# Designed miniproteins, single chains: the designs that were tried, part 80

Each design is a single chain, and the fold is of that chain. pLDDT is the mean over its residues in the fold that is shown.

## One batch from the design tools (miniprotein)

Design m2949
Fold by ESMFold2-Fast:
Structure m2949 (fold): chain A 76 residues (1-76)
Amino acid sequence: GEYVLGLSGLSKEEAEELAKRAEEAGAKVHIGEGRQVQLTITGLSLEEAEELAERAKKAGASAVIAKNGKTVLEYE
């Protein structure tokens, strides 16, 4: 799958843990630092994106899954 996962509202430590898991699955990760930590993960399957999104949601973050630039799933 060619899914992109966007995460926001994570702590730096939670973002680094999720980034490591995504990279171990062969995905590419970008961590944006500012007033809020933002994590963008590319190269995921749908199942991998959903698993990471659920973990982020449990940690209090928001998650958006997109494919080909279109939003497929949104977690608020």
Scores: mean pLDDT 78

Design m2950
Fold by ESMFold2-Fast:
Structure m2950 (fold): chain A 75 residues (1-75)
Amino acid sequence: KEAEELARRLEEAVREGRYEEAIELARKLIESGDLEAIERTIRLLEELYPTAPDELRPEIHDLLSEARVKKFELE
């Protein structure tokens, strides 16, 4: 339930270009261990990555890698 609410907030943050908030929400979603929330987080981070400032791209890339590893562990 909390993971679903965090995923909704992440979607809003990505839509509004709130990069720092999106990064924080993505970290919490990855740590949640909820497979569906992690899958949604991966899609949202993939959408966010090409629009992000150069300074934030490495952090978003690292989060994508972490999310993909976590998804693999849960499958």
Scores: mean pLDDT 83

Design m2951
Fold by ESMFold2-Fast:
Structure m2951 (fold): chain A 61 residues (1-61)
Amino acid sequence: MKEEVEKEAERLREEIRRLQREADERAREAEAEGRAWEVEAEAGMRAIKLAVEILALKNEV
């Protein structure tokens, strides 16, 4: 039970890292166009959503 939740949490953390790398790439492109703030806002919202998902998983167990 607990180990399955930990595995899912680790998978979600890996997804967050992957999305963060993708967001960094998009942010560099948007910075050249003067739109970096839009990309950062979207990436931040996505990261928060995943963090909440991880917390929900651990709290429910």
Scores: mean pLDDT 74

Design m2952
Fold by ESMFold2-Fast:
Structure m2952 (fold): chain A 72 residues (1-72)
Amino acid sequence: SKEELLENFRRVFDAVIAWLEKVDPEAAERVRQIRDEALEKMRSAKTLEEFERVLDEAAARIQAIVDEVLAS
């Protein structure tokens, strides 16, 4: 279900945040904001395509932050 997918992605985001809190707490806060925004938009999505677009955009933004931290 959509609710089960949202819960699964929340857990994935939370795992990334937990790792970042140990390495870069400011980056962790940025990812928390992206997580909250993405989950809200995914919950509001009316189509699978809209859901996937929001997920892809959030994943790209989080990956960019992770890449910045690793390049530090």
Scores: mean pLDDT 84

Design m2953
Fold by ESMFold2-Fast:
Structure m2953 (fold): chain A 92 residues (1-92)
Amino acid sequence: GSHAGGALAEAIRTAREEGAKVEFSVNGDTVTIVASGVGEKAKEAFKKAAKEAEKDGAKATLKEEGDKITLTVSGLDAAGLASVALTAIGEQ
């Protein structure tokens, strides 16, 4: 099964807990998550999410720009997409 959705949701939660602003967009089967104001904990969570996506056969690209993380994942299944969307549109 896919672990990417759960790992992505956890990375978004970690970023928000650190006070980061998280933006989410979907284009077809591609999810782009931009988190601004991230600390080390969120950076590690996003790196882990990228690795889990790659293990599940998805393509993940992670870009670090100072305190900003951009994670792009292509090839997520519907459950993975739903998990990310529910987390991105707000748990607070």
Scores: mean pLDDT 74

Design m2954
Fold by ESMFold2-Fast:
Structure m2954 (fold): chain A 88 residues (1-88)
Amino acid sequence: TEEAIKKLEEEAKKSKDKKKKAALLAQIGVIYLSNGDYDKAIEYFEKAIELDPENSGLWEGLAKAYEAKGDKEKAAEAKKKAEELEKK
């Protein structure tokens, strides 16, 4: 819901922990993805990745958002990055 997104955004703004902030932004991305707003889902996963670029789960989220949007090339790139990070 819009109210849940607003609460997560406020919590993310208050967090000084980059990893926690990334997780909150990723949760917003998941909500947008579930609602069919793929452009917003991509935006929030990209913001989360900027804060926690070695988190494979964030790249998986980005890949799913691109798949849902029909961008096969960007989905494949994000999936490859997630797989590379999981091997560490």
Scores: mean pLDDT 86

Design m2955
Fold by ESMFold2-Fast:
Structure m2955 (fold): chain A 86 residues (1-86)
Amino acid sequence: SIMELTKLALRFVGELESLKISYEQKDWEGFERSKKRLIEIGREIVEMTGDSELRELLEQFEAETDPKKAIEIAEEFIRRFTEIMK
């Protein structure tokens, strides 16, 4: 369980870094690919944890059309997830 959650956290962080790089480079195709991958990883995290705050953050992330705000939501998601893992 904890090992599976740790692997999801590492995958999420990696894709979040890709999302940020795509944003800085104005690579919108790359941004959308990383966003889709973050949504899939985030769904697995929400299903495994059952945490309502993570579910709400994921729903906000999926709906957010502003790239900078989407990054901020994803950063809040990983901060919350890291708190739960401690």
Scores: mean pLDDT 89

Design m2956
Fold by ESMFold2-Fast:
Structure m2956 (fold): chain A 114 residues (1-114)
Amino acid sequence: SKVEELIKAGESGDESFADRAIEAMKDKDPLVRAAAAYALGKMASPEVQEKATEALIEMLKDKDPEVRAAAARALGNMASPEVREKGLEAFEQLKKDSDPAVRKAAEEAIEKMK
């Protein structure tokens, strides 16, 4: 399945899958979107991070709480200067999220970024 392919790409750090993962962030299925965020959060290259950062920040506003939590964890794993500069306001809002797992993911991501 698409979810299994994305998870495997993330676990292996397969950056050749990055463009497919970015496209999958727009999928109608929240499980596919969450898996895409997970995969991108595992890809360490500056090139992948540059392509994914803005889309992952927008994903912090996703309607599905599992997608918001996955995006927060992905951005926390990146911990780049761009994430710190562009993500700060979105993470402050995420600390007030209705879902406790999303709030926890936001707090952990902020701690990683300092």
Scores: mean pLDDT 83

Design m2957
Fold by ESMFold2-Fast:
Structure m2957 (fold): chain A 70 residues (1-70)
Amino acid sequence: SKEVEEVIKELEELLKTLEENRDKLSKEELEDAVETIIKKGEELAKKLNDPEVEKKVKEIKERLEELLKK
């Protein structure tokens, strides 16, 4: 569906932007951005109940955890 495609694209763009700008963000800004993206992704996955969105949210959470680890 268009909604699923749009959500996946938005989440991917947010993740990419955060990864590309990691070194420009303060530790507090990075932690806040990560928490916000994870919450948004989880809420959207629950609302849409779509396995593709759920899979993408899981991938994003994993990559965001890696960003915080460094």
Scores: mean pLDDT 77

Design m2958
Fold by ESMFold2-Fast:
Structure m2958 (fold): chain A 61 residues (1-61)
Amino acid sequence: KAEELNKQGKEARKQGDLDKAIELYSEAASLGHEEARKNLMATLHEQGRWDEVARLSAELA
């Protein structure tokens, strides 16, 4: 379930749809998917959303 959302997020990211990838990774991460949390952080970094990256880093610590 969470793995499927993470996979869908990877496909969206490959398509260049970073907003969709963030949505899908956020949902998978909220379900406890570790890889999705890392992918979410990387995708936010790609969009230049540094404040969100910093916030997630603090929440994951």
Scores: mean pLDDT 76

Design m2959
Fold by ESMFold2-Fast:
Structure m2959 (fold): chain A 64 residues (1-64)
Amino acid sequence: SSSAEKLIALAKSMLPLYDEESQKRLEEIIEELRKTGDVQEALDRLLELGGEVAEKRARELAEK
């Protein structure tokens, strides 16, 4: 769907900001979205992962 395509594009744009472990999780979410088309489930998972990554990144930058 158009919404799924937009969400996949957004997720891919965020990929370089993530560590390897989080990138794998992000890719899994994208793959599941492509398979199921469940935009709401994918969005929920992406928001949770994004929050975790943002917290890690903020702490890393603050401690330097």
Scores: mean pLDDT 78

Design m2961
Fold by ESMFold2-Fast:
Structure m2961 (fold): chain A 55 residues (1-55)
Amino acid sequence: MVDLSEREERVGKYLWAGGRSLAEIGRMLGLSVRTVRRLKRRVLAKLGLTEADLG
């Protein structure tokens, strides 16, 4: 994940692991669910991926 910020990389790692809600990822990273949602969309956009590409 070459173009991700540190925060985007951490959110991306949890998204690819699967099994976690955005609220749970936010709690684990100390971020609001709104921030996690925004970072998720940025990660998917930067990588050219969609929701269907997540594990």
Scores: mean pLDDT 74

Design m2962
Fold by ESMFold2-Fast:
Structure m2962 (fold): chain A 58 residues (1-58)
Amino acid sequence: PSVRSEEEKKELEKELKEIVDIAKERIDNTPSLTEEEKEKIKKEIEEKAKETLNEHLK
């Protein structure tokens, strides 16, 4: 089993946060979507990012 350093974990979290922030901003700037749809999509983006992080930290 591989042990990840604290540095590697922080770097992965930072990269995922940046990707999520960009994706959310694009959703917020989509005028054809309702606020409810935007919130749902942003929540799904957050959940997928957390799942990805957990898989890589396993």
Scores: mean pLDDT 77

Design m2963
Fold by ESMFold2-Fast:
Structure m2963 (fold): chain A 92 residues (1-92)
Amino acid sequence: LDPNSVSGLIVLGGSYYLKGDLEKAAEYYEKAISLDPNDYMTYYNLGQVYYDAGDYDKAIEAYKKAISLDPNFGLAKRNLKKAEEEKKKKEE
């Protein structure tokens, strides 16, 4: 496995996410996206990182991109609605 590959960057992003290092998790997923901008799953994972960080605007954008790449991705559609609801609560 090449640690500088898209797969290696995704594994690093996931590892930091599991450790609760949301900033590094986002950084590695963003690097993976820069190398492969058509991976809907990486956009979804980035959306989860932003959601957990409380950055609902970025989470919404990431989930929308995942859905645009795979319109049948039901998890991204459900989590998009969740992020939109949390953003609305924050506007109070």
Scores: mean pLDDT 84

Design m2964
Fold by ESMFold2-Fast:
Parts: C-alpha cells; sequence; structure tokens
Structure m2964 (fold): chain A 72 residues (1-72)
C-alpha cells in the first residue's frame, strides 16, 4: 500500500471514529482510494472504513486493515 493510500484510508477511519458516519466518509473518500490504486468498490471502501473505525484503528492500522480487505 502506498503512503498516499495509507494516509487517505487512515484519515477516513479517524473521521469515522470521531462520530462522522463511516458510510458517508467512505463514500467521500472512494475517489481518493481509487486514485491511490486500491481496487475496492464504493461499498467495500465504506464497509472497510466502518469496520476499522469500530475497531478503533487509526492511521496506518486502518490503512493496513483496508488493504487486507482489498486482498481478500
Amino acid sequence: LSPEAAATVGAAAEAAAKGAAASDVGRQMTPHVRAAGLPLSEAEVAAAVEAAAKAGMTGQQAADFVRLQAES
């Protein structure tokens, strides 16, 4: 996962953890995730961000989690 993709995903998970709707944050971040080269659909990005936020993951931890979802 590129540093740019990791930063994008981590920021989305942190926003969701702060009380933003994870699905809304994921939807807003989907174009940036795709630009970073992650082969995830909009729904998959939203679900991964939501799961990472629920687990209390931030930054690189959230990015690694989303990357694993892309690889599964």
Scores: mean pLDDT 66

Design m2965
Fold by ESMFold2-Fast:
Structure m2965 (fold): chain A 80 residues (1-80)
Amino acid sequence: SKERKEIEKKIEELKKQMADLETQSDNLVAEYDKIKKDYKEGKISKEEYLKRMNEVIFQIAETTLQYILLLTEIEGLKKK
């Protein structure tokens, strides 16, 4: 039916948004690892380390929440 095709198209659009968020999440994890390494190697101060860690952890949490919300929307659409 037309309704089924519209739902399938919406799910595909949401899955593309999830793939973008997965890429962002991977980049944030790489940034997290770099911050830890830079601090261990003495390249950044303790104050800079704590600031950058707080920023990246917050961004990871936000990206994770957005991903969960998209998953919830997709599951809701699949049940229709």
Scores: mean pLDDT 87

Design m2966
Fold by ESMFold2-Fast:
Formats: C-alpha cells, structure tokens, sequence
Structure m2966 (fold): chain A 116 residues (1-116)
C-alpha cells in the first residue's frame, strides 16, 4: 500500500459545511479499506466515518470513494467539530490505540485541520 494524505479543511462558519479528501498513492481505495478519525488536542481520536457514510444515525456525515480518493463531507458544523481529521484504514478499524480508537492509516502522517 501507498501513503494516504488528507487535504481540505480550513476555517468554516458555524452551520457551514466542509469537504475533506483523502488521496492514496500506490493504488485505488475501496469503501471497505478507508475511514476518517477526528483528533482534538488532549482528547482521544474518534472514528467519524468508516467507508461509505458516517456512524449509524449521524446524518451530518457522508463519505464516498472513487479511484484513489475518499471524500468526507461534514455539514451543520459547530465549534465541537474543530479537529484534525486523519484517514484511517477500515481494515485497521478493529485495531485500537491506547484510547480504544481505530489506528490511523500507516503513512498518512498529516491530517486536515478544520476550525469552526
């Protein structure tokens, strides 16, 4: 597998939306192979999307995969959505870090900052 890098984000007004893109080098992504984790300073990471869509019942989150790109869209943003968003392997979603959260995709390195 190649490196996966998140991009997009920036400063967004409350009630607005943001689209984040995760791009893989070395081959195509599948819905079964990618997710997104939000990390805030001093807090454990939180899985917000695994492949297609968000967690069951979260209508604010949508995700899609096309070729080597996964797209995450967040709507109705609040100050609580201020975080760095990292791509995570869905195959690693069953592996937990020290806080019980899915491991980030190997080689992702950098996430996309969202400030609301």
Amino acid sequence: GGKITASGGGTVAEGGSVTLTATATGGPLTAASIGFVAERPGEPGRLIAAGEGGPAGDTRVSASVSGNTATLTLTNLTAADTAVYYPASAASAGAADAFGMPAREAGSGEGAQVTV
Scores: mean pLDDT 64

Design m2967
Fold by ESMFold2-Fast:
Structure m2967 (fold): chain A 79 residues (1-79)
Amino acid sequence: GAEAIARGFAAWSPDGRVPLDEAADFLSGATGISREAARELVRKAGADENGYVTPEQVSRAAELAARGEGGVPGRLELD
């Protein structure tokens, strides 16, 4: 669940900040959502505009995904 994802990420990045792309890749692998969807979730959770995030922000993004919030559904609408 989200708690396990948060703990794993915090252990992986104890420095307290990582590039958004790396955080999105980690979230994608942990939650099963697409990498692009993970990037949007992290940004909505408070990612810096310079492309840096903290473990706390990744934890928040994971919690939003678990709640079904954050606008990242596993289903994409095709035009």
Scores: mean pLDDT 65

Design m2968
Fold by ESMFold2-Fast:
Structure m2968 (fold): chain A 85 residues (1-85)
Amino acid sequence: MEQIEEDVKLALILIYSYLAKLAVQKGDEESAIRDIKKILELAKTLSPEQREIVIQALEDVRKVAEENGLSKTVEAAKKAIEEIR
C-alpha cells in the first residue's frame, strides 16, 4: 500500500514538473511557482531514493526558468531543492 502511494506521488510530481516547464515557456511565472510548491509538498513524504528523482526534475525546471529569464521561478526551484535535500 505505502509503496503504491509513494509511486503515485512520484508520478504526480513528474506531472507538476512538466506543467511547471510549460508555464515557464509561456512566461507564466505564477503558475510555475505554484507547481513547484505542489512538488515540494508531495516530495516531503517520499523515500530518499525518490527524492533524488524529484531533485533532478526540479533542476530541469530551474534550467528552463533560467533560459527564459524567470528569476522568481529560478529562486523557487532552488529553495525547493534545498528543502528536499
Scores: mean pLDDT 83

Design m2969
Fold by ESMFold2-Fast:
Structure m2969 (fold): chain A 77 residues (1-77)
Amino acid sequence: MDEERARELALEAGRLVEEGRYEEALRLADEAMELAPKDSEVYALALMVRAAALKGLGRYEEAKKDLEKAKEVLEKL
């Protein structure tokens, strides 16, 4: 299932963030967002992980937008 694959990618991206591998984490989080339904918990997870990677790269405005979008998605669940 695309959603299950998206969850795997989002969790792997989170692990890469913990390792400081922010560019790799960003790529995996982007792939997870492409596979996840936009109204799903997995999509919100991928947004949060992408935001963490963006913060690691100093891209704070993009990270803020991703966190705001993740909050909107979670509020609709």
Scores: mean pLDDT 86

Design m2970
Fold by ESMFold2-Fast:
Structure m2970 (fold): chain A 64 residues (1-64)
Amino acid sequence: KKETREKLLELIGRILRIIGEIFDLELRLKKETDPEEKERLEKEIERLEEERKKLLEEMKSLPD
């Protein structure tokens, strides 16, 4: 029970950090005028979104 709760809390913390990073990158993307930098920011957002999805799946797969 305790170990599952600790793992869940850790995963939630990691997911929240990634969401925060995505949010910051999206704000930068909105303000960015250089097309080359825009593409770079979009790629970083996509990578973080994929990582977030994997962690969310792991969180949902935790035992009872």
Scores: mean pLDDT 81

Design m2971
Fold by ESMFold2-Fast:
Structure m2971 (fold): chain A 99 residues (1-99)
Amino acid sequence: MTPEEDARLAAEGVIKLAEDIAEQSPHPGVREAARKVAEAARKFLEEGKPSLGNAAQLTLVAMQLHLARQALERGDYETAVEILESAVKALEKLIEENK
């Protein structure tokens, strides 16, 4: 796999997971945080800067979204919001570093 392909697929995965969380969650704070994750991941995808480091970091963000989904399944909305907000910050840092 190329770094470009890996980064694109990881970003698309993050967008899909975040949109699914935003659509499925009854909690307003979770929906807002998940929407921000999707927006940040889309902004990164528009930049189109491939790297192995970016692919790895996007994979970590995807793992955070899976953990947020697990927290939601347990009804732990506070933990889900914290994880999603952390994911937004990680994506914003990636965008900034790829200036």
Scores: mean pLDDT 78

Design m2972
Fold by ESMFold2-Fast:
Structure m2972 (fold): chain A 78 residues (1-78)
Amino acid sequence: MTPEEIRERIEELLREMEELLKKFLAGQISLEEFEKQMQAIVDEVMALLSQLPEEERERLFREFTEKVQSLVEKAVKA
């Protein structure tokens, strides 16, 4: 995949994570289902990031990690 394709896919996956969080907070899905689906998305993003050049990988990894930590923290405290 090109770096552009990887970036677009990561953005798509981050939107899916946000939608899952919204469904969880609305009580539409269980914590178990939420955690399972979130872990699958995180694993896929990490695999995609590993394909990028060092400079882009570090930048996107930091941004992704910050967003994931924020989402997980909100879910745990909810």
Scores: mean pLDDT 77

Design m2973
Fold by ESMFold2-Fast:
Structure m2973 (fold): chain A 56 residues (1-56)
Amino acid sequence: AEEAYQQGLAAWRAGDLEAAIAHFRRAVELAPDSEEGRRAGAAVAVLTARLAQQRA
């Protein structure tokens, strides 16, 4: 979970929104009740909206 969350942050900083979303979703799946899982869930919502804007 922590590793997946860190990978999500790294992808987000690199501007790879699709990779960031994938890593954050993995963090939620591995530990939904953790602080990282809750933060990752919020990040998925924000980044999914950003990605939709880029594709639209």
Scores: mean pLDDT 78

Design m2974
Fold by ESMFold2-Fast:
Structure m2974 (fold): chain A 68 residues (1-68)
Amino acid sequence: PKITVEELELLLGLARQSGNEEIVRKLEEIIELVKRGEDVTEQLRELLEMARAAGDENLARAIEVLLK
C-alpha cells in the first residue's frame, strides 16, 4: 500500500493537538522512513498500539485506515 508523507503529516497534526509527545516522535520517525522508501508497516502497528493505549480513538482509526 502506498502511504504518503502528506497523510502522515495530517496524523502528525492530530498527534500534536492531543499533546502526546511519544506519538509525535514516533510519527516523525515514520515520516523519515517513508521519505527513504522504507517499509513502515511494523512502525505503524506500534504507533497504533500507542494511540490505543493513550485512548486516542480518532488517531487509532486513522492509522488503521493507512494499514489496510
Scores: mean pLDDT 81

Design m2975
Fold by ESMFold2-Fast:
Structure m2975 (fold): chain A 61 residues (1-61)
Amino acid sequence: MIQVSDEEVRATLEDLLANLSSFSPEDAERIKAIYERYLAGEISAQEAWEELRAVMRAFGA
């Protein structure tokens, strides 16, 4: 299992938010929702990272 830091997850989310136009509207909304939940403390850095990986796989990454 890969453990991720809060700093790494935040940096990745901010990078993805800067490039939302490269994603479908559905994937962009998912990324925004993950970021919002992470900032609200509803999910951990690990949970946010796992949800982001799911979105990235759907995008074909």
Scores: mean pLDDT 74

Design m2976
Fold by ESMFold2-Fast:
Structure m2976 (fold): chain A 54 residues (1-54)
Amino acid sequence: SMDEEVKKYVEEFKKNGGSVDLPSDPHLRLLVMDALRKIGGYVDSPGSTTARKR
């Protein structure tokens, strides 16, 4: 189930041209951030609510 949630955020990131709002759940957020880093996504700080394309 976590893999499906992460996939939803990755697809949203691609659909929005390199931006997505991060989940409020801290565990899911870490998994999403890791997945997005592998495709050029980043966050400015651990407390950021949005990931962006590098």
Scores: mean pLDDT 76

Design m2977
Fold by ESMFold2-Fast:
Structure m2977 (fold): chain A 56 residues (1-56)
Amino acid sequence: MHDPEAFAARTARDAVARHPGATPEDLEEAGRLGRLVSRGDDEAAVRLQELMRRLS
């Protein structure tokens, strides 16, 4: 796969999906944030880390 945005979105969703408390809404948000991270949005990287912390 040579689409870095789609790859980042899928990777973020997969990481969040491994948490037992993850909801479908969390998975959608993870995908959205992963795409933004691949575009260089460091704010999105912080939000993705917060999402994973909430699920811990």
Scores: mean pLDDT 80

Design m2978
Fold by ESMFold2-Fast:
Structure m2978 (fold): chain A 69 residues (1-69)
Amino acid sequence: SSIPVVVLSRPPSKEELEAIIAKYPEAKHVEILDLQSRPIGTFPVEDVDGILAALREVEHPVALKFLEE
């Protein structure tokens, strides 16, 4: 698949999340999927605090999909 996916076994720190996002400079949005591959939400990559808040409220592991659109 051409779409990058990162699996998180635990809620990340802000620094860890920023480091992950920096690996995908072409990404505009992050889609968060739960354990059942259900979408939790989609966030602009600049909304680090919104992504962190969502990740703290959900059971782990979760998948992050880095979308170029």
Scores: mean pLDDT 85

Design m2979
Fold by ESMFold2-Fast:
Structure m2979 (fold): chain A 73 residues (1-73)
Amino acid sequence: SAATVAAQIQRDADEALKRMEEAKKNPEKRDEYIRYGAEVASKAFDNAATHPEVADVYREAALRVAKAIREVK
């Protein structure tokens, strides 16, 4: 269902955001966590184009993760 997909998108974004917060505390993990977040954001942007029913959820998730990455870099 769309609700189940939306919940999964939000969980993936929240995990990426958690790793961005962890990157601030662990400089040795920063590049790894940024790469993870960038992949999550990229996939969400791509999926927004092909899944109109949940496109807004994908776009919001991608923007949240992209902003967090910019704050860590």
Scores: mean pLDDT 82

Design m2980
Fold by ESMFold2-Fast:
Structure m2980 (fold): chain A 57 residues (1-57)
Amino acid sequence: EKEELDKLEEIALEIMKKNNKDYFTEEDIKEIAEKAKKENLKYTLELIDGEVVIKKV
């Protein structure tokens, strides 16, 4: 479980570094979710009311 969350965080950090931002846009969250799904992770990220939320798939 922690390993899944650590992988999700790494994907998120890579997207943030690539886009040179310290925050996530809706497009960034969508890209992170797509990569997480491709890696068969149990968790993904979703943007709800401007807050980044970790969601169990």
Scores: mean pLDDT 75

Design m2981
Fold by ESMFold2-Fast:
Structure m2981 (fold): chain A 70 residues (1-70)
Amino acid sequence: SAEIERLRERAAEALEAGNLEEALRLGEEVLRLEVSKLPPERQQELLELSKTVEDEEERERMIRVLEEAL
């Protein structure tokens, strides 16, 4: 919780500074932490759902983020 809150604060600071790349990177870290707290069955369900994303680049990105969360 506190860790995720700190990452969100850092993302807000990056946005204020105009650093979109850093803000998006921190957003991915928040997503990984949120996913890591889910039950294993829900984590596997999300991995399977990520494989159904139609855009290849977005699909690979989602799979990467979710796999890194496990």
Scores: mean pLDDT 81

Design m2982
Fold by ESMFold2-Fast:
Structure m2982 (fold): chain A 80 residues (1-80)
Amino acid sequence: GALLPLELVEEGRRLAKEGAEILKKGVSKEEAIRLIEEGVRKIKEAIELVKIGKLPIPDESIFTEPLAEAEKLLEEAKKS
């Protein structure tokens, strides 16, 4: 089933948010970037699994919006 792609999106969102919080606290920019990059990677993997599985997508924003948000957090982390 399509459960694994949805789990990967959720995990990717969580990692990106955790990285952004570490960056905000000023603890480690390197660790923050690493976590956000891992989050982006997991969301991209979810999108590829959906393509391979030919999953009918009623709402593509379930995948595209988390990816855009995680990529924005990564850009913000790299600029700080």
Scores: mean pLDDT 80

Design m2983
Fold by ESMFold2-Fast:
Structure m2983 (fold): chain A 61 residues (1-61)
Amino acid sequence: LVGEILEALRDFEATTPDHLSLRRGDLVEVLDVHPDGFLRVKSLRTGREGLVPSAFLRPAR
């Protein structure tokens, strides 16, 4: 997972400063794997980093 490029399956709206908002189809690089199903990722579109639920992401084609 770390270093892998994943694609957002759906829009995700950040509710805390630690979360990263994503739009469906956004590509992210995995930086870290957290407990409770969250990944720390970097958005390739915006360059911003934050936590996203792993259930909202899939491997990029």
Scores: mean pLDDT 80

Design m2984
Fold by ESMFold2-Fast:
Structure m2984 (fold): chain A 55 residues (1-55)
Amino acid sequence: MDKKLHDSIDLRARGASDEEVKKVGGEEELKKAKEWLKKVPQMKQAGRDASLEIS
């Protein structure tokens, strides 16, 4: 995997803004990161799904 794409995915998963992700990999990597996270929603939602059991 390209380093910029990996860094973009990691930043996006941590909740970084679109502008912060663009500064690392640009707009194309931001779009690719969004698509990649759609394929692995379980991993990204692990922290959010914990809230579903708490609530």
Scores: mean pLDDT 66

Design m2985
Fold by ESMFold2-Fast:
Parts: C-alpha cells; sequence; structure tokens
Structure m2985 (fold): chain A 95 residues (1-95)
C-alpha cells in the first residue's frame, strides 16, 4: 500500500516553528499531526528535523520510506505572511 507523507513547517512571527505532518493513504482520509518547536534553528533545519521524525513514525508503522524527500520553499505572500517549507515523501507497506 502506497502512502503520501507531506511535512509542512511554517516559521511563526515569534521565531517558533509550526510543524504539520499529513499522511494520505490512497482512497483514505488524511491523517494530520500538528506540533510546535521553539528550537533556535533555521526554517530549513526545522523542516529537515521534522522529515526525520516523519520517517521514524512511518517506519514504526511498518512502512519503508522511498527515496529522498522533495523540499519546496514558499516565501511569505505579502506583508505579515508566513515563510513555509514543504517536504514530500512516499512510503510503502513492507508487506
Amino acid sequence: MKVKVTVTVTRLPTGNHRITITIEEEGGEPEVHVSYQSLPVSLREAAEMAVEEAKKLMEERGYEVDGEPVFREHPPEGPGGEETVEAELTAESKE
């Protein structure tokens, strides 16, 4: 079974990061996990850390993560907009 995992990390005005992990099974309802990090790291470093946590979560569920994560950087859209990094992963069941 093939699963799409999307990790979205947004830099908040406080300097903290909002991390959203979305797990989408083919034909299933999206599973969404939201967490916050206050570590003094860059947006990219926070996204890389979140990707590693997402990989660990999928492996614990019996999935194998396929290939390298694809990162996309989204600049703020207008004044007061949030900076966002999105990473996409694919995972397949080991059976």
Scores: mean pLDDT 77

Design m2986
Fold by ESMFold2-Fast:
Structure m2986 (fold): chain A 62 residues (1-62)
Amino acid sequence: SVQEKIDELIKKIEEALKNKDVEAARKYFMELVDLFEKYNIPEEERKKALEKLQELADKYTS
């Protein structure tokens, strides 16, 4: 499902941030944005995903 693809990309972004792989984190983030556009994901769901990513960025990049 689309939700499974979103969850997988968020996990990949978290792993990249944890490993301080900024290039991989940016790549997966761009893939997530493309997925949001391609499947016309509602703004509320996009916002929740972005808030989660901000929390992960704050946790791993300080």
Scores: mean pLDDT 82

